# Designed miniproteins, single chains, continued (2): the designs that were tried, part 17

Each design is a single chain, and the fold is of that chain. pLDDT is the mean over its residues in the fold that is shown.

## One batch from the design tools (miniprotein)

Design m4565
Fold by ESMFold2-Fast:
Structure m4565 (fold): chain A 97 residues (1-97)
Amino acid sequence: PVPGDERLRPIFEDDPKLYSQLVQGLLELQHPEGDEELGLEQVRRALSYYKENNVELYKTLFEYVYEFAKVSLTPERREKLLELLKELDPKLYQELE
């Protein structure tokens, strides 16, 4: 399994099912033969949920996903995940650049 970062522990405690789907999505994006579309969908789902329901967890998750994209993905998958983040929240994305 993708090692759970301590920053994501509040997400696991809030919604273990959503956390499992998020981790699966991140793993799909990280693996060269993984399902890119599924990975992007799972990440969008988690971020969209927290954007509406918990702004602080949303910011934490957004920053984590940004870092994950920069450090853990191939250039092609990194660009797609960063595009998703920019589409979802251009202002927060700009603050992290």
Scores: mean pLDDT 83

Design m4566
Fold by ESMFold2-Fast:
Structure m4566 (fold): chain A 71 residues (1-71)
Amino acid sequence: MIDELEVKEALNLMMVSIMRKYAPELKEEVDEAEELLEKARAEKDREEREKLIEEASEKLKEALKKDEEKE
């Protein structure tokens, strides 16, 4: 069975795909989050991998928040 960390990674990748399609103005932030997720997939240290996934998630949240405040 997939562990919780892999589920979180998959959810973040899905969010990246959705944001790329529907929020192209956030491309830079989305690209940064995807790079973090790619690093997480290559990382063999579980603690470091979890941190990278959390950083990617935070980048996506901050991108959405900044987009709302940029008006």
Scores: mean pLDDT 75

Design m4567
Fold by ESMFold2-Fast:
Structure m4567 (fold): chain A 81 residues (1-81)
Amino acid sequence: DDIQISYYRYLIATGNDDDDSIQTYWQQFRQQAQQMPTTQYTGTILRMIGDQIDIDILKKTDPDRFKKRVDKYRRKLKSLT
């Protein structure tokens, strides 16, 4: 499931402030998401935005929870690859 791989790679890159990886995985995700039905695409984008906002807030307010959230995404990625 290539789109889930790109999704979690994007969120992990966002957590790491890796601008090059953020751009790369966002482009990969967008290319793959173009194949989705409109409703599924919209729902997936809204979820990604929510997850990205949550990471940004945790990064600034709770470093321990931030680390656990990024580790959760790494475990999800590992289960998909």
Scores: mean pLDDT 80

Design m4568
Fold by ESMFold2-Fast:
Structure m4568 (fold): chain A 71 residues (1-71)
Amino acid sequence: SFSERLEEIVEEELEKRKDEFPEDIDEEELKRKVIEIAEALHKAFRLPETDKEIRKAVRLAIDIVLIDLQG
């Protein structure tokens, strides 16, 4: 399903960028936040349900979360 593939891609992309987050971050909360934002972006822009487009939404979601952590 889309939700299962989204979760897998979120886990993959967060692992690649783990060093960009504080070591004491709540990893489960971070994952939930990224999933929520990525799904919202994917729906808002009506992106295809391809791995490439899901991954773009996930990467943007991670960038948004990092910006929010700086505020």
Scores: mean pLDDT 86

Design m4569
Fold by ESMFold2-Fast:
Structure m4569 (fold): chain A 81 residues (1-81)
Amino acid sequence: MELYTELVADDMDVDKSGRISKERAIAALRAMGVPDPEAVVDSYDKDKDGYLSMEEMRDLLLDVIEEFNPEFAAEERSLLP
């Protein structure tokens, strides 16, 4: 599971614009089993532009993995300072 959050975020940025649409973020969270993906995405979409930056998406994915799949998040955290 090397660079999993990076891989998922990059794959969702199909336009290579450096941002991910709210709809794609919600779909990804739903696929991961998040019970309320819209509320999670809304909390990270501070500008209400309907998009998330690549950095915001990576943070969101890490937080989601930690909250709903803590055993998996532990491996990714070991790579952080």
Scores: mean pLDDT 63

Design m4570
Fold by ESMFold2-Fast:
Structure m4570 (fold): chain A 68 residues (1-68)
Amino acid sequence: DDKLYEEAQSLLDGARDTIDSGATPQQLEMARSAVGAARALAKQIKDKKKREELLKQIDELERRIDEA
């Protein structure tokens, strides 16, 4: 679980940095792919609290990408 959490968090951190830096449409698509990969990892986490924390970040980043 910890390794999956760390990998998902790393993907979300990269996506967040991309969005915050005023990304191009191509960079936003790459960020969307990273967020999707993080979601797949989060679904494999057995710890409910860690999974829910990641899914909240994922939903927020997906919303921000859609609004960009």
Scores: mean pLDDT 80

Design m4571
Fold by ESMFold2-Fast:
Structure m4571 (fold): chain A 57 residues (1-57)
Amino acid sequence: SDERIERILADMRANRDNPVVRALAMKDLGMSEAELEALLNASDEEAKAMLRRYLAR
């Protein structure tokens, strides 16, 4: 679970400037552009907590 969250976060950060990956993440997690930017710019702890909440929706 935590390992999967860490991999997802790492992949999102590695592809943060890729418009296709950004669009898919927003669609799959049900988040806005502003919410995605907040997640990408958050601390590791905050970003993981946010990602867990979005994946539980």
Scores: mean pLDDT 81

Design m4572
Fold by ESMFold2-Fast:
Order: structure tokens, then C-alpha cells, then sequence
Structure m4572 (fold): chain A 76 residues (1-76)
């Protein structure tokens, strides 16, 4: 579902940018990229867990990702 992947990338990018902004010098981009890749992988694993183990619908998964995005924005 394209919307799920888009939300995963948006959440991962937002958190990675925040980590990058709090890094100095040449490690800024390396830290951003590392955090982005780890979060993207973990969020994909979480989505598969929700679908396969919790038996949630794609709509319920989307709603949880939207809530996670909003929570990430508020915890800034």
C-alpha cells in the first residue's frame, strides 16, 4: 500500500532530520542516513507485525502510522 510506505518514509525522515540537526560537522549526514535506514526498517517490521500477528487491516495500520507521525511532531 503506497500510503503506508509514504508514512514510514515521512516519519523516518522527520526523526532523522532532527537527529542530523543535533549532530556537528562531517557526521551530520552520516548520522541522519543511519537513523533514517534503521527507522525505515523497524517501521516496516512493525507494519508487518501489525498485519500478520495482530491481524489489523491496512486502514487500521494507516491510522496507527498517522498517530505515530503526529506524536513524533508533538515530541519535538
Amino acid sequence: MPEVEKLIEEISEFVAEYVGENSNGPLREENREAVFEVLRERLREAVEYLRNEKKLSDEEVLEKLRQAKESALKNR
Scores: mean pLDDT 73

Design m4573
Fold by ESMFold2-Fast:
Structure m4573 (fold): chain A 97 residues (1-97)
Amino acid sequence: SELRELLEEFKKNHDEETLKELLELIEEGLEDEDVEVRKEAVKLLIELIKELSPEQLKKFKQEIGRLLEKGRTDEDEEVRELAVEALEVLREKVEEL
């Protein structure tokens, strides 16, 4: 997966342009017709949130929140459950700020 490879690159360098591309690709994945692609997009968003610095999280909070809302309002129950997990990860990370 291009998205997975890009996430691994981001974990190494924390490059902002890589982060922007990751967020765009995650949004595309969340809008995919295939439920398995949407599930993978939410799982990658969870991993991304865990890797973000406090500064990156603050800067991209609006975009991340928008993506999480897309997952929460998904037609598939498992996608919604993964999005709730992503929100819990985000909440715990924000509590450390």
Scores: mean pLDDT 86

Design m4574
Fold by ESMFold2-Fast:
Structure m4574 (fold): chain A 84 residues (1-84)
Amino acid sequence: SHMEELRFVGLKMRLLAAEEDVRLAERLLQSSDPRLRAQARAMLELAVEVAEEVAREAEEMGTEEGRELARRAREVAERARALL
């Protein structure tokens, strides 16, 4: 249905944003500025929360595409945690 398609697109967009934030945070952690490193840690903590929420909602869809998105979301959360 159109609503299921919109929900799935929304979840993918949220996960893509979290993936971008993890990449940016990883770069900011290399900064000599302690404020930028603190910002990076806050971004990583938020990325974990977003990725876990996407994984939960994607699994609730009960679709094969949802399960694959949930798997990818958990990988994003694990990467973010590894950097914390």
Scores: mean pLDDT 91

Design m4575
Fold by ESMFold2-Fast:
Structure m4575 (fold): chain A 65 residues (1-65)
Amino acid sequence: DEIEKKKEILKEIIELQKKIKDLVDEINRLEALLEQEADEALKQKIEALKSEIEELLAKISELKS
Protein backbone atom coordinates (compact mmCIF):
# COMPACT_ATOMS: atom_id res chain seq x y z
CA ASP A 1 0.00 0.00 0.00
CA GLU A 2 2.28 2.81 1.24
CA ILE A 3 5.27 0.95 -0.22
CA GLU A 4 3.50 0.81 -3.58
CA LYS A 5 2.80 4.56 -3.40
CA LYS A 6 6.48 5.24 -2.69
CA LYS A 7 7.44 2.94 -5.59
CA GLU A 8 5.11 4.86 -7.93
CA ILE A 9 6.60 8.19 -6.82
CA LEU A 10 10.16 6.92 -7.33
CA LYS A 11 9.22 5.58 -10.77
CA GLU A 12 7.74 8.98 -11.68
CA ILE A 13 10.91 10.76 -10.49
CA ILE A 14 13.05 8.40 -12.61
CA GLU A 15 10.83 9.05 -15.64
CA LEU A 16 11.06 12.82 -15.08
CA GLN A 17 14.87 12.58 -14.79
CA LYS A 18 14.98 10.66 -18.09
CA LYS A 19 12.85 13.36 -19.73
CA ILE A 20 15.23 16.04 -18.43
CA LYS A 21 18.21 14.14 -19.87
CA ASP A 22 16.46 13.86 -23.25
CA LEU A 23 15.64 17.59 -23.18
CA VAL A 24 19.25 18.48 -22.29
CA ASP A 25 20.50 16.31 -25.17
CA GLU A 26 18.02 18.02 -27.53
CA ILE A 27 19.09 21.50 -26.35
CA ASN A 28 22.76 20.61 -26.94
CA ARG A 29 21.91 19.40 -30.45
CA LEU A 30 19.88 22.52 -31.27
CA GLU A 31 22.54 24.86 -29.83
CA ALA A 32 25.15 23.18 -32.05
CA LEU A 33 22.87 23.81 -35.06
CA LEU A 34 22.28 27.41 -33.96
CA GLU A 35 26.06 28.04 -33.89
CA GLN A 36 26.25 26.99 -37.56
CA GLU A 37 23.26 29.05 -38.73
CA ALA A 38 21.17 31.70 -36.94
CA ASP A 39 17.56 30.50 -36.67
CA GLU A 40 15.03 32.38 -34.53
CA ALA A 41 12.72 29.34 -34.41
CA LEU A 42 15.55 27.19 -33.01
CA LYS A 43 16.37 29.88 -30.43
CA GLN A 44 12.72 30.00 -29.33
CA LYS A 45 12.56 26.18 -29.16
CA ILE A 46 15.72 26.07 -27.00
CA GLU A 47 14.20 28.64 -24.61
CA ALA A 48 10.97 26.60 -24.40
CA LEU A 49 12.92 23.40 -23.67
CA LYS A 50 14.88 25.17 -20.91
CA SER A 51 11.59 26.32 -19.36
CA GLU A 52 10.26 22.74 -19.55
CA ILE A 53 13.36 21.47 -17.70
CA GLU A 54 12.77 24.04 -14.93
CA GLU A 55 9.15 22.84 -14.55
CA LEU A 56 10.24 19.19 -14.43
CA LEU A 57 12.89 19.98 -11.79
CA ALA A 58 10.24 21.79 -9.71
CA LYS A 59 7.94 18.75 -10.01
CA ILE A 60 10.71 16.40 -8.86
CA SER A 61 11.37 18.67 -5.86
CA GLU A 62 7.64 18.63 -5.00
CA LEU A 63 7.44 14.81 -5.32
CA LYS A 64 10.41 14.46 -2.93
CA SER A 65 8.57 16.55 -0.32
Scores: mean pLDDT 83

Design m4576
Fold by ESMFold2-Fast:
Structure m4576 (fold): chain A 106 residues (1-106)
Amino acid sequence: SDEENQRLIELKNRAIELLEELAKLRPEWKEKLEELKEIIKTGSIGGAAIALADFLIENAPEEYRPRIEEIRKKILEAISNGDIEGLLEGVEELIELMEEIVEELK
């Protein structure tokens, strides 16, 4: 729907802005974050979200790992079930967690 398309565009834009903030806070991640930005721009929303979650599991402070893994699981289950609403909710939760991680890294 047009509303779902608008929500998806807004989520992609928020994710890209957060990746740009992370690159400023951690210049050593810049190359990998540029790759993730391209995946977000060109890939499926589910694939982009999983790639982003995998990056955060590897690179975010370890205390965030269980929360990221739970969101990743939710996203994978939504993809497997064709649950678009559950997928968008999982992506929103991932972006909100990224906002928290950005604030922690400042």
Scores: mean pLDDT 87

Design m4577
Fold by ESMFold2-Fast:
Structure m4577 (fold): chain A 89 residues (1-89)
Amino acid sequence: SKEEYEEKLKKLQEEVGAVIQEARAAGVSEVALAQRHLAELTELALKMQEAEELIKQGKYEEALKLYEEVYTRYSALLRAAIAELAAAR
């Protein structure tokens, strides 16, 4: 379970990392994204803190679900920003 959690988390981190690189290459401003989406990014940061607390309790599956939600939502924000920049060209 812990080993499966670590493998799945690594895959999620690699996947979100790829989207971050695509966004950077497309010219997405990380500062502008943070200013525009402050409330949602704050919510995602709190969910990451909750996931870390679940890990301390040995609740790896519950923690992984929160990381999946956070990374999925963050990737969606980045992809939306990429699409918006493409539409403005």
Scores: mean pLDDT 84

Design m4578
Fold by ESMFold2-Fast:
Structure m4578 (fold): chain A 102 residues (1-102)
Amino acid sequence: MEKSATLTVPPGGSATATFTFDAKKGDIFEVDVEVLSGRGEARVTVEAENAEVYPPQGLVRPGDVLRFRVVAKEDGKVTITVTVENLGDEPLTVRITVRDVS
């Protein structure tokens, strides 16, 4: 299963996307963050309820894909919150894709 969101992040601002999955303990989700348009860096923070996230934060630039791993701690719902902060002076368009790779 795959879910995605596209965010437009204003200069010096932030935007958030939230994804919810039904999970079993040990299920693995990959979170990919890609800059589709704009210039400069974005700081990405990933938090998950009922799961472990590695790494919890990273930087992404145009042309790169930043990947996070999310591992479910128990059976039930995993809620993944992705916050993108635009560290540049131009608007960024960012795609977030969450994949179940279990």
Scores: mean pLDDT 86

Design m4579
Fold by ESMFold2-Fast:
Structure m4579 (fold): chain A 65 residues (1-65)
Amino acid sequence: LQQQAQQLRQQSQRLRQGSQAARDAAQQSTDPDEKEQYLRGSDVLDGQSDQLDSQAQQLEQQSQS
Protein backbone atom coordinates (compact mmCIF):
# COMPACT_ATOMS: atom_id res chain seq x y z
CA LEU A 1 0.00 0.00 0.00
CA GLN A 2 2.80 2.46 0.85
CA GLN A 3 4.40 2.09 -2.60
CA GLN A 4 1.03 2.60 -4.31
CA ALA A 5 0.41 5.73 -2.21
CA GLN A 6 3.88 7.03 -3.16
CA GLN A 7 3.18 6.46 -6.87
CA LEU A 8 -0.13 8.33 -6.61
CA ARG A 9 1.63 11.21 -4.81
CA GLN A 10 4.23 11.35 -7.59
CA GLN A 11 1.52 11.39 -10.28
CA SER A 12 -0.35 14.11 -8.37
CA GLN A 13 2.84 16.20 -8.18
CA ARG A 14 3.39 15.88 -11.94
CA LEU A 15 -0.20 16.94 -12.63
CA ARG A 16 0.23 19.98 -10.34
CA GLN A 17 3.39 20.94 -12.24
CA GLY A 18 1.48 20.59 -15.52
CA SER A 19 -1.34 22.71 -14.13
CA GLN A 20 1.09 25.47 -13.12
CA ALA A 21 2.76 25.34 -16.55
CA ALA A 22 -0.66 25.71 -18.19
CA ARG A 23 -1.45 28.77 -16.05
CA ASP A 24 1.93 30.28 -16.91
CA ALA A 25 1.24 29.63 -20.61
CA ALA A 26 -2.17 31.31 -20.25
CA GLN A 27 -0.49 34.42 -18.80
CA GLN A 28 2.08 34.47 -21.64
CA SER A 29 -0.55 34.05 -24.37
CA THR A 30 -2.07 37.08 -26.12
CA ASP A 31 -4.92 35.07 -27.69
CA PRO A 32 -8.14 34.90 -25.58
CA ASP A 33 -9.15 31.46 -26.92
CA GLU A 34 -5.69 30.06 -26.22
CA LYS A 35 -5.79 31.49 -22.69
CA GLU A 36 -9.16 29.84 -22.08
CA GLN A 37 -7.87 26.47 -23.29
CA TYR A 38 -4.83 26.63 -20.99
CA LEU A 39 -6.97 27.64 -18.01
CA ARG A 40 -9.45 24.82 -18.67
CA GLY A 41 -6.56 22.37 -18.93
CA SER A 42 -5.17 23.69 -15.65
CA ASP A 43 -8.54 23.16 -13.91
CA VAL A 44 -8.74 19.56 -15.18
CA LEU A 45 -5.21 18.78 -13.99
CA ASP A 46 -5.93 20.32 -10.56
CA GLY A 47 -9.03 18.15 -10.19
CA GLN A 48 -7.15 15.01 -11.16
CA SER A 49 -4.31 15.90 -8.78
CA ASP A 50 -6.75 16.38 -5.88
CA GLN A 51 -8.35 13.01 -6.64
CA LEU A 52 -4.98 11.23 -6.63
CA ASP A 53 -3.99 12.91 -3.34
CA SER A 54 -7.27 11.73 -1.79
CA GLN A 55 -6.66 8.16 -2.97
CA ALA A 56 -3.07 8.26 -1.69
CA GLN A 57 -4.27 9.44 1.73
CA GLN A 58 -6.72 6.53 1.97
CA LEU A 59 -3.99 4.03 1.04
CA GLU A 60 -1.65 5.59 3.62
CA GLN A 61 -4.34 5.21 6.29
CA GLN A 62 -4.88 1.55 5.30
CA SER A 63 -1.14 0.84 5.60
CA GLN A 64 -1.15 2.05 9.23
CA SER A 65 -2.14 -0.42 11.93
Scores: mean pLDDT 81

Design m4580
Fold by ESMFold2-Fast:
Structure m4580 (fold): chain A 75 residues (1-75)
Amino acid sequence: MNKEEAFQRVLESLQRAAQQALEVVQTGTPEEGQQALADFQAHAQGAVAAAEGLSPEFGEQMRATAQALLAQIQA
């Protein structure tokens, strides 16, 4: 299995998690939004760790993407 394919799967998973969190933050209660944000942060930590396991470069890219997505959810 190619490292690029593995990275792409992790990235797609993170993007789906961000979309779900954003939907809850926009449509749910404040309490539901806080829980969705916490769930996303936990998922993002796992995604960064998985990407770092593939290469340091992929880890840096995943961390930057996670930070950008988190900023979008909190905006």
Scores: mean pLDDT 85

Design m4581
Fold by ESMFold2-Fast:
Structure m4581 (fold): chain A 110 residues (1-110)
Amino acid sequence: SLEEMIKKIEDLIKKVHEEIEEARKTNGSREAILRVLQAVQELYLAVKELAEKTNVPQEKIDALDKEVLRVLIAANYAIETQTQEAIDILSYEVDRLIKLVKEIAEEAKK
C-alpha cells in the first residue's frame, strides 16, 4: 500500500541518519562510508518505486537522480581523504537528498 511504502521510506531515512552519525564517530572509515552508501541506495530505490507508482512530477525525480550522484561523489571523496571536512560535505549532500525524498513522499500522498 502507499502508506506502507511511505513508512518504509521514513524508516530508511532514520537508518541513513544513523549511518551518518556512525561515520562521524569513526572519522569517515571506509566501512562506515560504505554503510552510508548502502543505506542511501536502499532509500533511493524505495523512493523511485514510490514515484513510479504515484503521480510524482518528473522534475522531482530528475532532481533526486542528480542529488544521489552528488552523494556518491561526496562519499568517494570521504573514502579517499578520510577527513572531517569530507564527512561534513557528505552529510550536507545526504540532508539535501532527504529533503527531496520528503518532498516526493508528500507529492505521493493524495
Scores: mean pLDDT 88

Design m4582
Fold by ESMFold2-Fast:
Structure m4582 (fold): chain A 84 residues (1-84)
Amino acid sequence: MFAEGMVAGAQAALDAAKADLSPEALKKAQEYLEQARKAAEAGDIEQTRLYAAQTVQIVEENASPEAVEKAAEAMEAAMRRTAA
């Protein structure tokens, strides 16, 4: 599995929804995304998956339904681009 794809997906989801997030939620999501990047750099696929999922969960819990839909579409596009 490509850890880079998981990080790219989480980044794309956060970027699509960030305008709808409070500063506190955005900071937490950015912190989890940074931990996902560090885990991917270290080759730790399990930790990369965990932190990428936490980033997406913050978006799902804190953004509007419309922003969550855009985030899901952006994540799918980024993951497909990385897999190609």
Scores: mean pLDDT 81

Design m4583
Fold by ESMFold2-Fast:
Structure m4583 (fold): chain A 69 residues (1-69)
Amino acid sequence: SPALDRRKQEILERAREIIERTEDKVKGKTLALMLVTAELTELYLEDGVPVSELEEIRTELKKEIEELT
């Protein structure tokens, strides 16, 4: 959905900032993936997003984050 696409972009932007601010890029990537887990947990608990859709979003965000390093 457009709202989920916007949320995904916001998460990715925050992940990019974490990686950019962290001198150790491996640590930055790890922190970014932890952020993704926290954000997806909130989408599940607050917005009732289905697990199948959350897994798709997780896969997409993980790929994008891996490409940032």
Scores: mean pLDDT 83

Design m4584
Fold by ESMFold2-Fast:
Structure m4584 (fold): chain A 100 residues (1-100)
Amino acid sequence: MTPLQREALLAIAEVALEIMRFSVAKLAYERGADKEEIIEILRETLERLRELRERLRELAEELRKDKSPAGQAVLREVENEIRAAEETIEEIEELIEELE
């Protein structure tokens, strides 16, 4: 595994963690957590996901140059995680608008 492939897998893990934070915040809100505290968590998660999405896009461009089977497998995971981050960003934006 190259250093680039390793950095990409760690970035994927960071996106997955932020998506999990969103899921937990949404569940906490449904169970009666304070709206203002949830909005703050959602805004922080949104900003982190936007930054991670841009980093994943940069990593994807570099991984496209790696024609190895391992490089192409990591690229596929990065592209899937970019889509997951984009979908989660949209859901967070919609929820913040609903709560405000």
Scores: mean pLDDT 89

Design m4585
Fold by ESMFold2-Fast:
Structure m4585 (fold): chain A 61 residues (1-61)
Amino acid sequence: SMEEKEKIKKEYYKKIQELTDEFNARVEAGEYTTPEELRQAAQDLLDKINEIKKEYEEKLK
């Protein structure tokens, strides 16, 4: 059970890191040309992270 929880936790952090890396790569590529576009993309990232967090909190019950 504890080993399974560690695997779930590692998968969770990996998914968060992948989303963050993807966002940073898009920023570096110049995909967001205005502050408003960047703000919206950052908010979308936070929303995705929040949904993943909810999913993993439920799996860890």
Scores: mean pLDDT 84

Design m4586
Fold by ESMFold2-Fast:
Structure m4586 (fold): chain A 100 residues (1-100)
Amino acid sequence: NQLDTLLGTCQLTSQSVSSLPTSTILSSSYLTEPPSTQVARRCLIAYRSLEPIAGSLSPSEKSEAIQLIQRALQDPELSPVDLDSDLGVLVLKHAVNKVT
């Protein structure tokens, strides 16, 4: 499963920042950090948001999650705050769909 593989990659990539609270990860201080640390922050946000729901996502939600994780890994212009917002929308849509 591509999603499970990408979540594993996010978990490994985020090891250096895994102890940081989400409020610290979302701070603007990331702009002064090396590119590898910026990727690690994005990967941690993606992992924390998606891992709890990964097994219950629909095929369309899995496709959206995969695209967001790929952006977290590859898009140097993507801020952790923007990623967190996009992930929040997916998590909320999933919660609404689950009650139907």
Scores: mean pLDDT 77

Design m4587
Fold by ESMFold2-Fast:
Structure m4587 (fold): chain A 76 residues (1-76)
Amino acid sequence: MKLSDQERIDLLKKYYSEQIEKLEEQLKKAEEENAPQSEIDKLKEKIKTFKDMLENADDLSNPIVRLAAASLAAAS
């Protein structure tokens, strides 16, 4: 089914926001449990990647962004 551009952006933004929140909770837990620095750094890198993706979620000129939004809509 063909979604509006705004609906695709909203779905993609929601997905990345949820992933960031989950990763930030994992980072907090890792820091509280005195996890190895390598694990903390890895979590910070993942958070940065998803934040970058979230900022670009409205760029529907990018075929990958369009495909990701369509895939999330189809899976819902």
Scores: mean pLDDT 73

Design m4588
Fold by ESMFold2-Fast:
Structure m4588 (fold): chain A 89 residues (1-89)
Amino acid sequence: MYGVGVGISEKAAVVVLVDENGNILETKIVPSLREALEEALKLAEKYGADGVAIATPDGKVVFYIGDGNRELAEKAAKIAAKIAKELDE
């Protein structure tokens, strides 16, 4: 099973794909939330994750869409948000 998450910051949006153990398989940095959501949905479909979570710079999950593994999607989103926050520094 796989999880896909989006992290947002002031300067960037980050997409992370994780496996069932929470290992990062892919990371993508894009200039907008729109592009991050498009990339995240493509990864979710490709890997059968069937869901995407979004986290803010504070690491709070604010959105989940889909029927997939929500816990893995939220874990991926929190990782992505940490990466996005580091890019703002």
Scores: mean pLDDT 81

Design m4589
Fold by ESMFold2-Fast:
Structure m4589 (fold): chain A 78 residues (1-78)
Amino acid sequence: MKVKVVLPNGEVVELEAETVEELFEKLEREILRALIETQAKGIVIVINGEEIDGSDSEKVKEAISKLKDGDVIELKAK
């Protein structure tokens, strides 16, 4: 599975993972990095038009389990 992540600064990163669990781990690292770099109070994740709080691990896992190859995830700083 291969997805694109649009960071709060507008940079695009490609994440490749064989499992949903591996993709979640990689996405969590990008969320943490974005939090540190932006000094934001939180990160909002946009997946297929749905806004999810980046700290809600269960909701994030549910959303990424429905992703397809070539889907886009957007990260927004709060």
Scores: mean pLDDT 83

Design m4590
Fold by ESMFold2-Fast:
Structure m4590 (fold): chain A 95 residues (1-95)
Amino acid sequence: ALELAVEAGKLAIEAGLEALKGGGEAVPLGIAAALLGMGAIFNAEKLKDPLSAGRDAVSGGETAVRAGELAGVERAVELGKRAVELGKKAIELAK
């Protein structure tokens, strides 16, 4: 669960950073997604809380998908969707 939450958080950071390349309205959402991904990693690695980590990764991934769709950055959408999938799996395993 913790390892999966860390991977999901990293994907949310990557997705957020990819969305930044689109500029404009995607910039604040891409930054928010990256911060949520960092929060997921912190919750997993420092607090050992896979539920909070998974939830942050899901939120980050969903935000990155929105940012990528607004900016037309397909890579951000792809990575964000993967972050959501892995974050949800981390939550289920953490039960």
Scores: mean pLDDT 83

Design m4591
Fold by ESMFold2-Fast:
Structure m4591 (fold): chain A 99 residues (1-99)
Amino acid sequence: EEKKKLLEEVLKLLEELAEKLKKKMNKEQQEILDKLVERLKKAIEEDIKNTKEEDLEKVKELIKKRLKEAAEAIEKDIDGVMEAIKNHQQLPATLTPLD
């Protein structure tokens, strides 16, 4: 129950920060951010699921701080950060050349 409330609060913050950033982005950058947000949602859900009840408040504040810091970094250099995220998502065709 407490984990669900914390998850809802953190995901709401993530969505609010993403919407604010999208207003300053072109369509390609918005698509990159949407993919990043989906990955972050999954990571946050796993992190909260694996957190002990006694640590939930501390973990919530830490996640909120990290999300705000990440949003601020993106806002300061949108073009550079979005290009870096795009390039990092492109795996070399030879990363797993033999199964």
Scores: mean pLDDT 75

Design m4592
Fold by ESMFold2-Fast:
Structure m4592 (fold): chain A 58 residues (1-58)
Amino acid sequence: SEEEFQKIQDEITLELNKRVDEIEAKLAAGEITPEQARAEADKLFREYVLKLIEKMLE
């Protein structure tokens, strides 16, 4: 159902936002470079897209 898909999307988006905040915190603390932050963000967004596709196929 649309409601079930929306709930799944909201949960995946919440996890994405949490992990983006973690990347931003590490960057602000100087623990990673901007290039490393970009690589981590790229991986994160690819994982996000794959999770959405997997849930759409179920």
Scores: mean pLDDT 82

Design m4593
Fold by ESMFold2-Fast:
Structure m4593 (fold): chain A 74 residues (1-74)
Amino acid sequence: EDPKLSQEEMFELIDKAAKTLKDDIKRNKLSKEEVEEMLELMRRIAIQEARRTGVDVEAVEKHVEERVKEILEE
């Protein structure tokens, strides 16, 4: 029921999600407000998934926040 993901695998999934969102922003000309909403959702899901799979939540939070900041800074 709770598949164990490595921290590295979780980071790869976060990176892939961030890349997809960045591509969507570029293609669909999303507003900064829409981008912020999507980033908040991504952060929430990543933290929940880390807790579910037993990955280091603090490490995942830090990695997501770095990606969020990068996207918001463009």
Scores: mean pLDDT 76

Design m4594
Fold by ESMFold2-Fast:
Structure m4594 (fold): chain A 100 residues (1-100)
Amino acid sequence: SAEEIFKEIEDLIKEAYERMKTATPEERLQILKEFSEKLIELMKKAVDELTPDEARELFEKVSELILDFLNEAGLTDPEIISIVKEALEKMAELVREKEA
């Protein structure tokens, strides 16, 4: 189900991007926090369901996708970058714990 989880993450990124286009600054922060929480939950599911190697590969693909998304969307606000980095760090910890 690595492909299914990756697809859910792609859809989540697209949804967040579309919502942020018409959002106020306050709404953007809320959308991003919701997005980050859902990402962590999907990565937790991946860690539970996948092998350590599959979870690692998924995390690497997801990290690249998220970084590409930030760059393409022009999201350079330090607060936004901080929230995304914290989510990525939490996802990395979940994968590392699975590997231990």
Scores: mean pLDDT 82

Design m4595
Fold by ESMFold2-Fast:
Structure m4595 (fold): chain A 78 residues (1-78)
Amino acid sequence: MENLEKAKKEIEKLVDETLARVRALAPHLTPEDFDAIEAYTIEKVKEIGKKYNLSEEELQKLIDEVRARFAALRAEIE
């Protein structure tokens, strides 16, 4: 329980900070740059999941939420 809450907060902070930076850089980013940032962020999410011993189901749910947030931002800035 505590590990999942800590993982969620750490991931939320990482994603919020990353998306804020992407918004600031958006006019200068290529689609390839955006895809690379998303991939890198997902790898960090996987590392956080491993650190807190999250189940595959819990980790996949968090990854899906991160992907959805990146997709929403991409739609917003296009």
Scores: mean pLDDT 83

Design m4596
Fold by ESMFold2-Fast:
Structure m4596 (fold): chain A 104 residues (1-104)
Amino acid sequence: SKEELIKRLTLLQFRLIGASAEIIVGKRYLETKDLPADVKEKLEKLIHEMQQKIQQLNQLIQQANQKLQNGDLQSAQQILQQMEQKIKEIDKIIEEMDKLIKES
């Protein structure tokens, strides 16, 4: 239903806010902690990868909203599936960032 798709989109948007907060945390660690050079390089790369995925997700959010407004529920569902896949990729990056920081 349209209501179920709106709920799914809203929950994915909240997860995206959380991912953006993790970038702020990572950047603060780079600015305030004496991290080993290899850890710093890996963390910078992971932050960059997350920023790229967040930009892609923001575009998908706009597309999903347009499809929902037009009543194109099939296209909206496909976009939400793509978003869910990218969120899983982001979750993996967050886990890797947390591990690097904890082990340093």
Scores: mean pLDDT 87

Design m4597
Fold by ESMFold2-Fast:
Structure m4597 (fold): chain A 81 residues (1-81)
Amino acid sequence: EAEEGRKIMEELELANKFVKVMEKASTEGLTEDEIAKATGLSRETVRKYLDEAEKAGLVERQPDGTYRLSEKGKELLEKRK
């Protein structure tokens, strides 16, 4: 139950790493595997983040199956200090 707050904080840290990698991907598309390797996250975790970010309009799936950080996603990175 105390794990609820810990889980949120851990998720924020992982999301920060994910977003940093996706900012680079805004110029070029990255596959799930490439994102997983670059972030150090599991493919399952990456897919979860991609799904959430896509729903929020922060990341977009390209026609070739790769993912990139959207323009709105880059704006969110600018908001991070």
Scores: mean pLDDT 68

Design m4598
Fold by ESMFold2-Fast:
Structure m4598 (fold): chain A 93 residues (1-93)
Amino acid sequence: VSPETLALEAEMALLEIQAHLAYRGAVKALENGDIETAKKDVERLKEIAERLRQIADEFEKLGDTEGAQSARNLADWVEKKIKELEEKIKEKE
């Protein structure tokens, strides 16, 4: 395994943790009526999704098709969570 693929795998793992924390933060904020905090967590999720798409492209350039697919799957999951949260935010405004 190349040092470059290991670095991307480590970054992807950290982004997954950050995505779960941001999602949980947004859900709790919405339960408490804190729309501003929920919007900030959604913006963080958008940044995470964009970075995961970049990581997928980097894995593909390195010939790691499995890593690229994992990063795309995670980005898709984050984007679905963004849509769910944005709908809930609209309903509370």
Scores: mean pLDDT 89

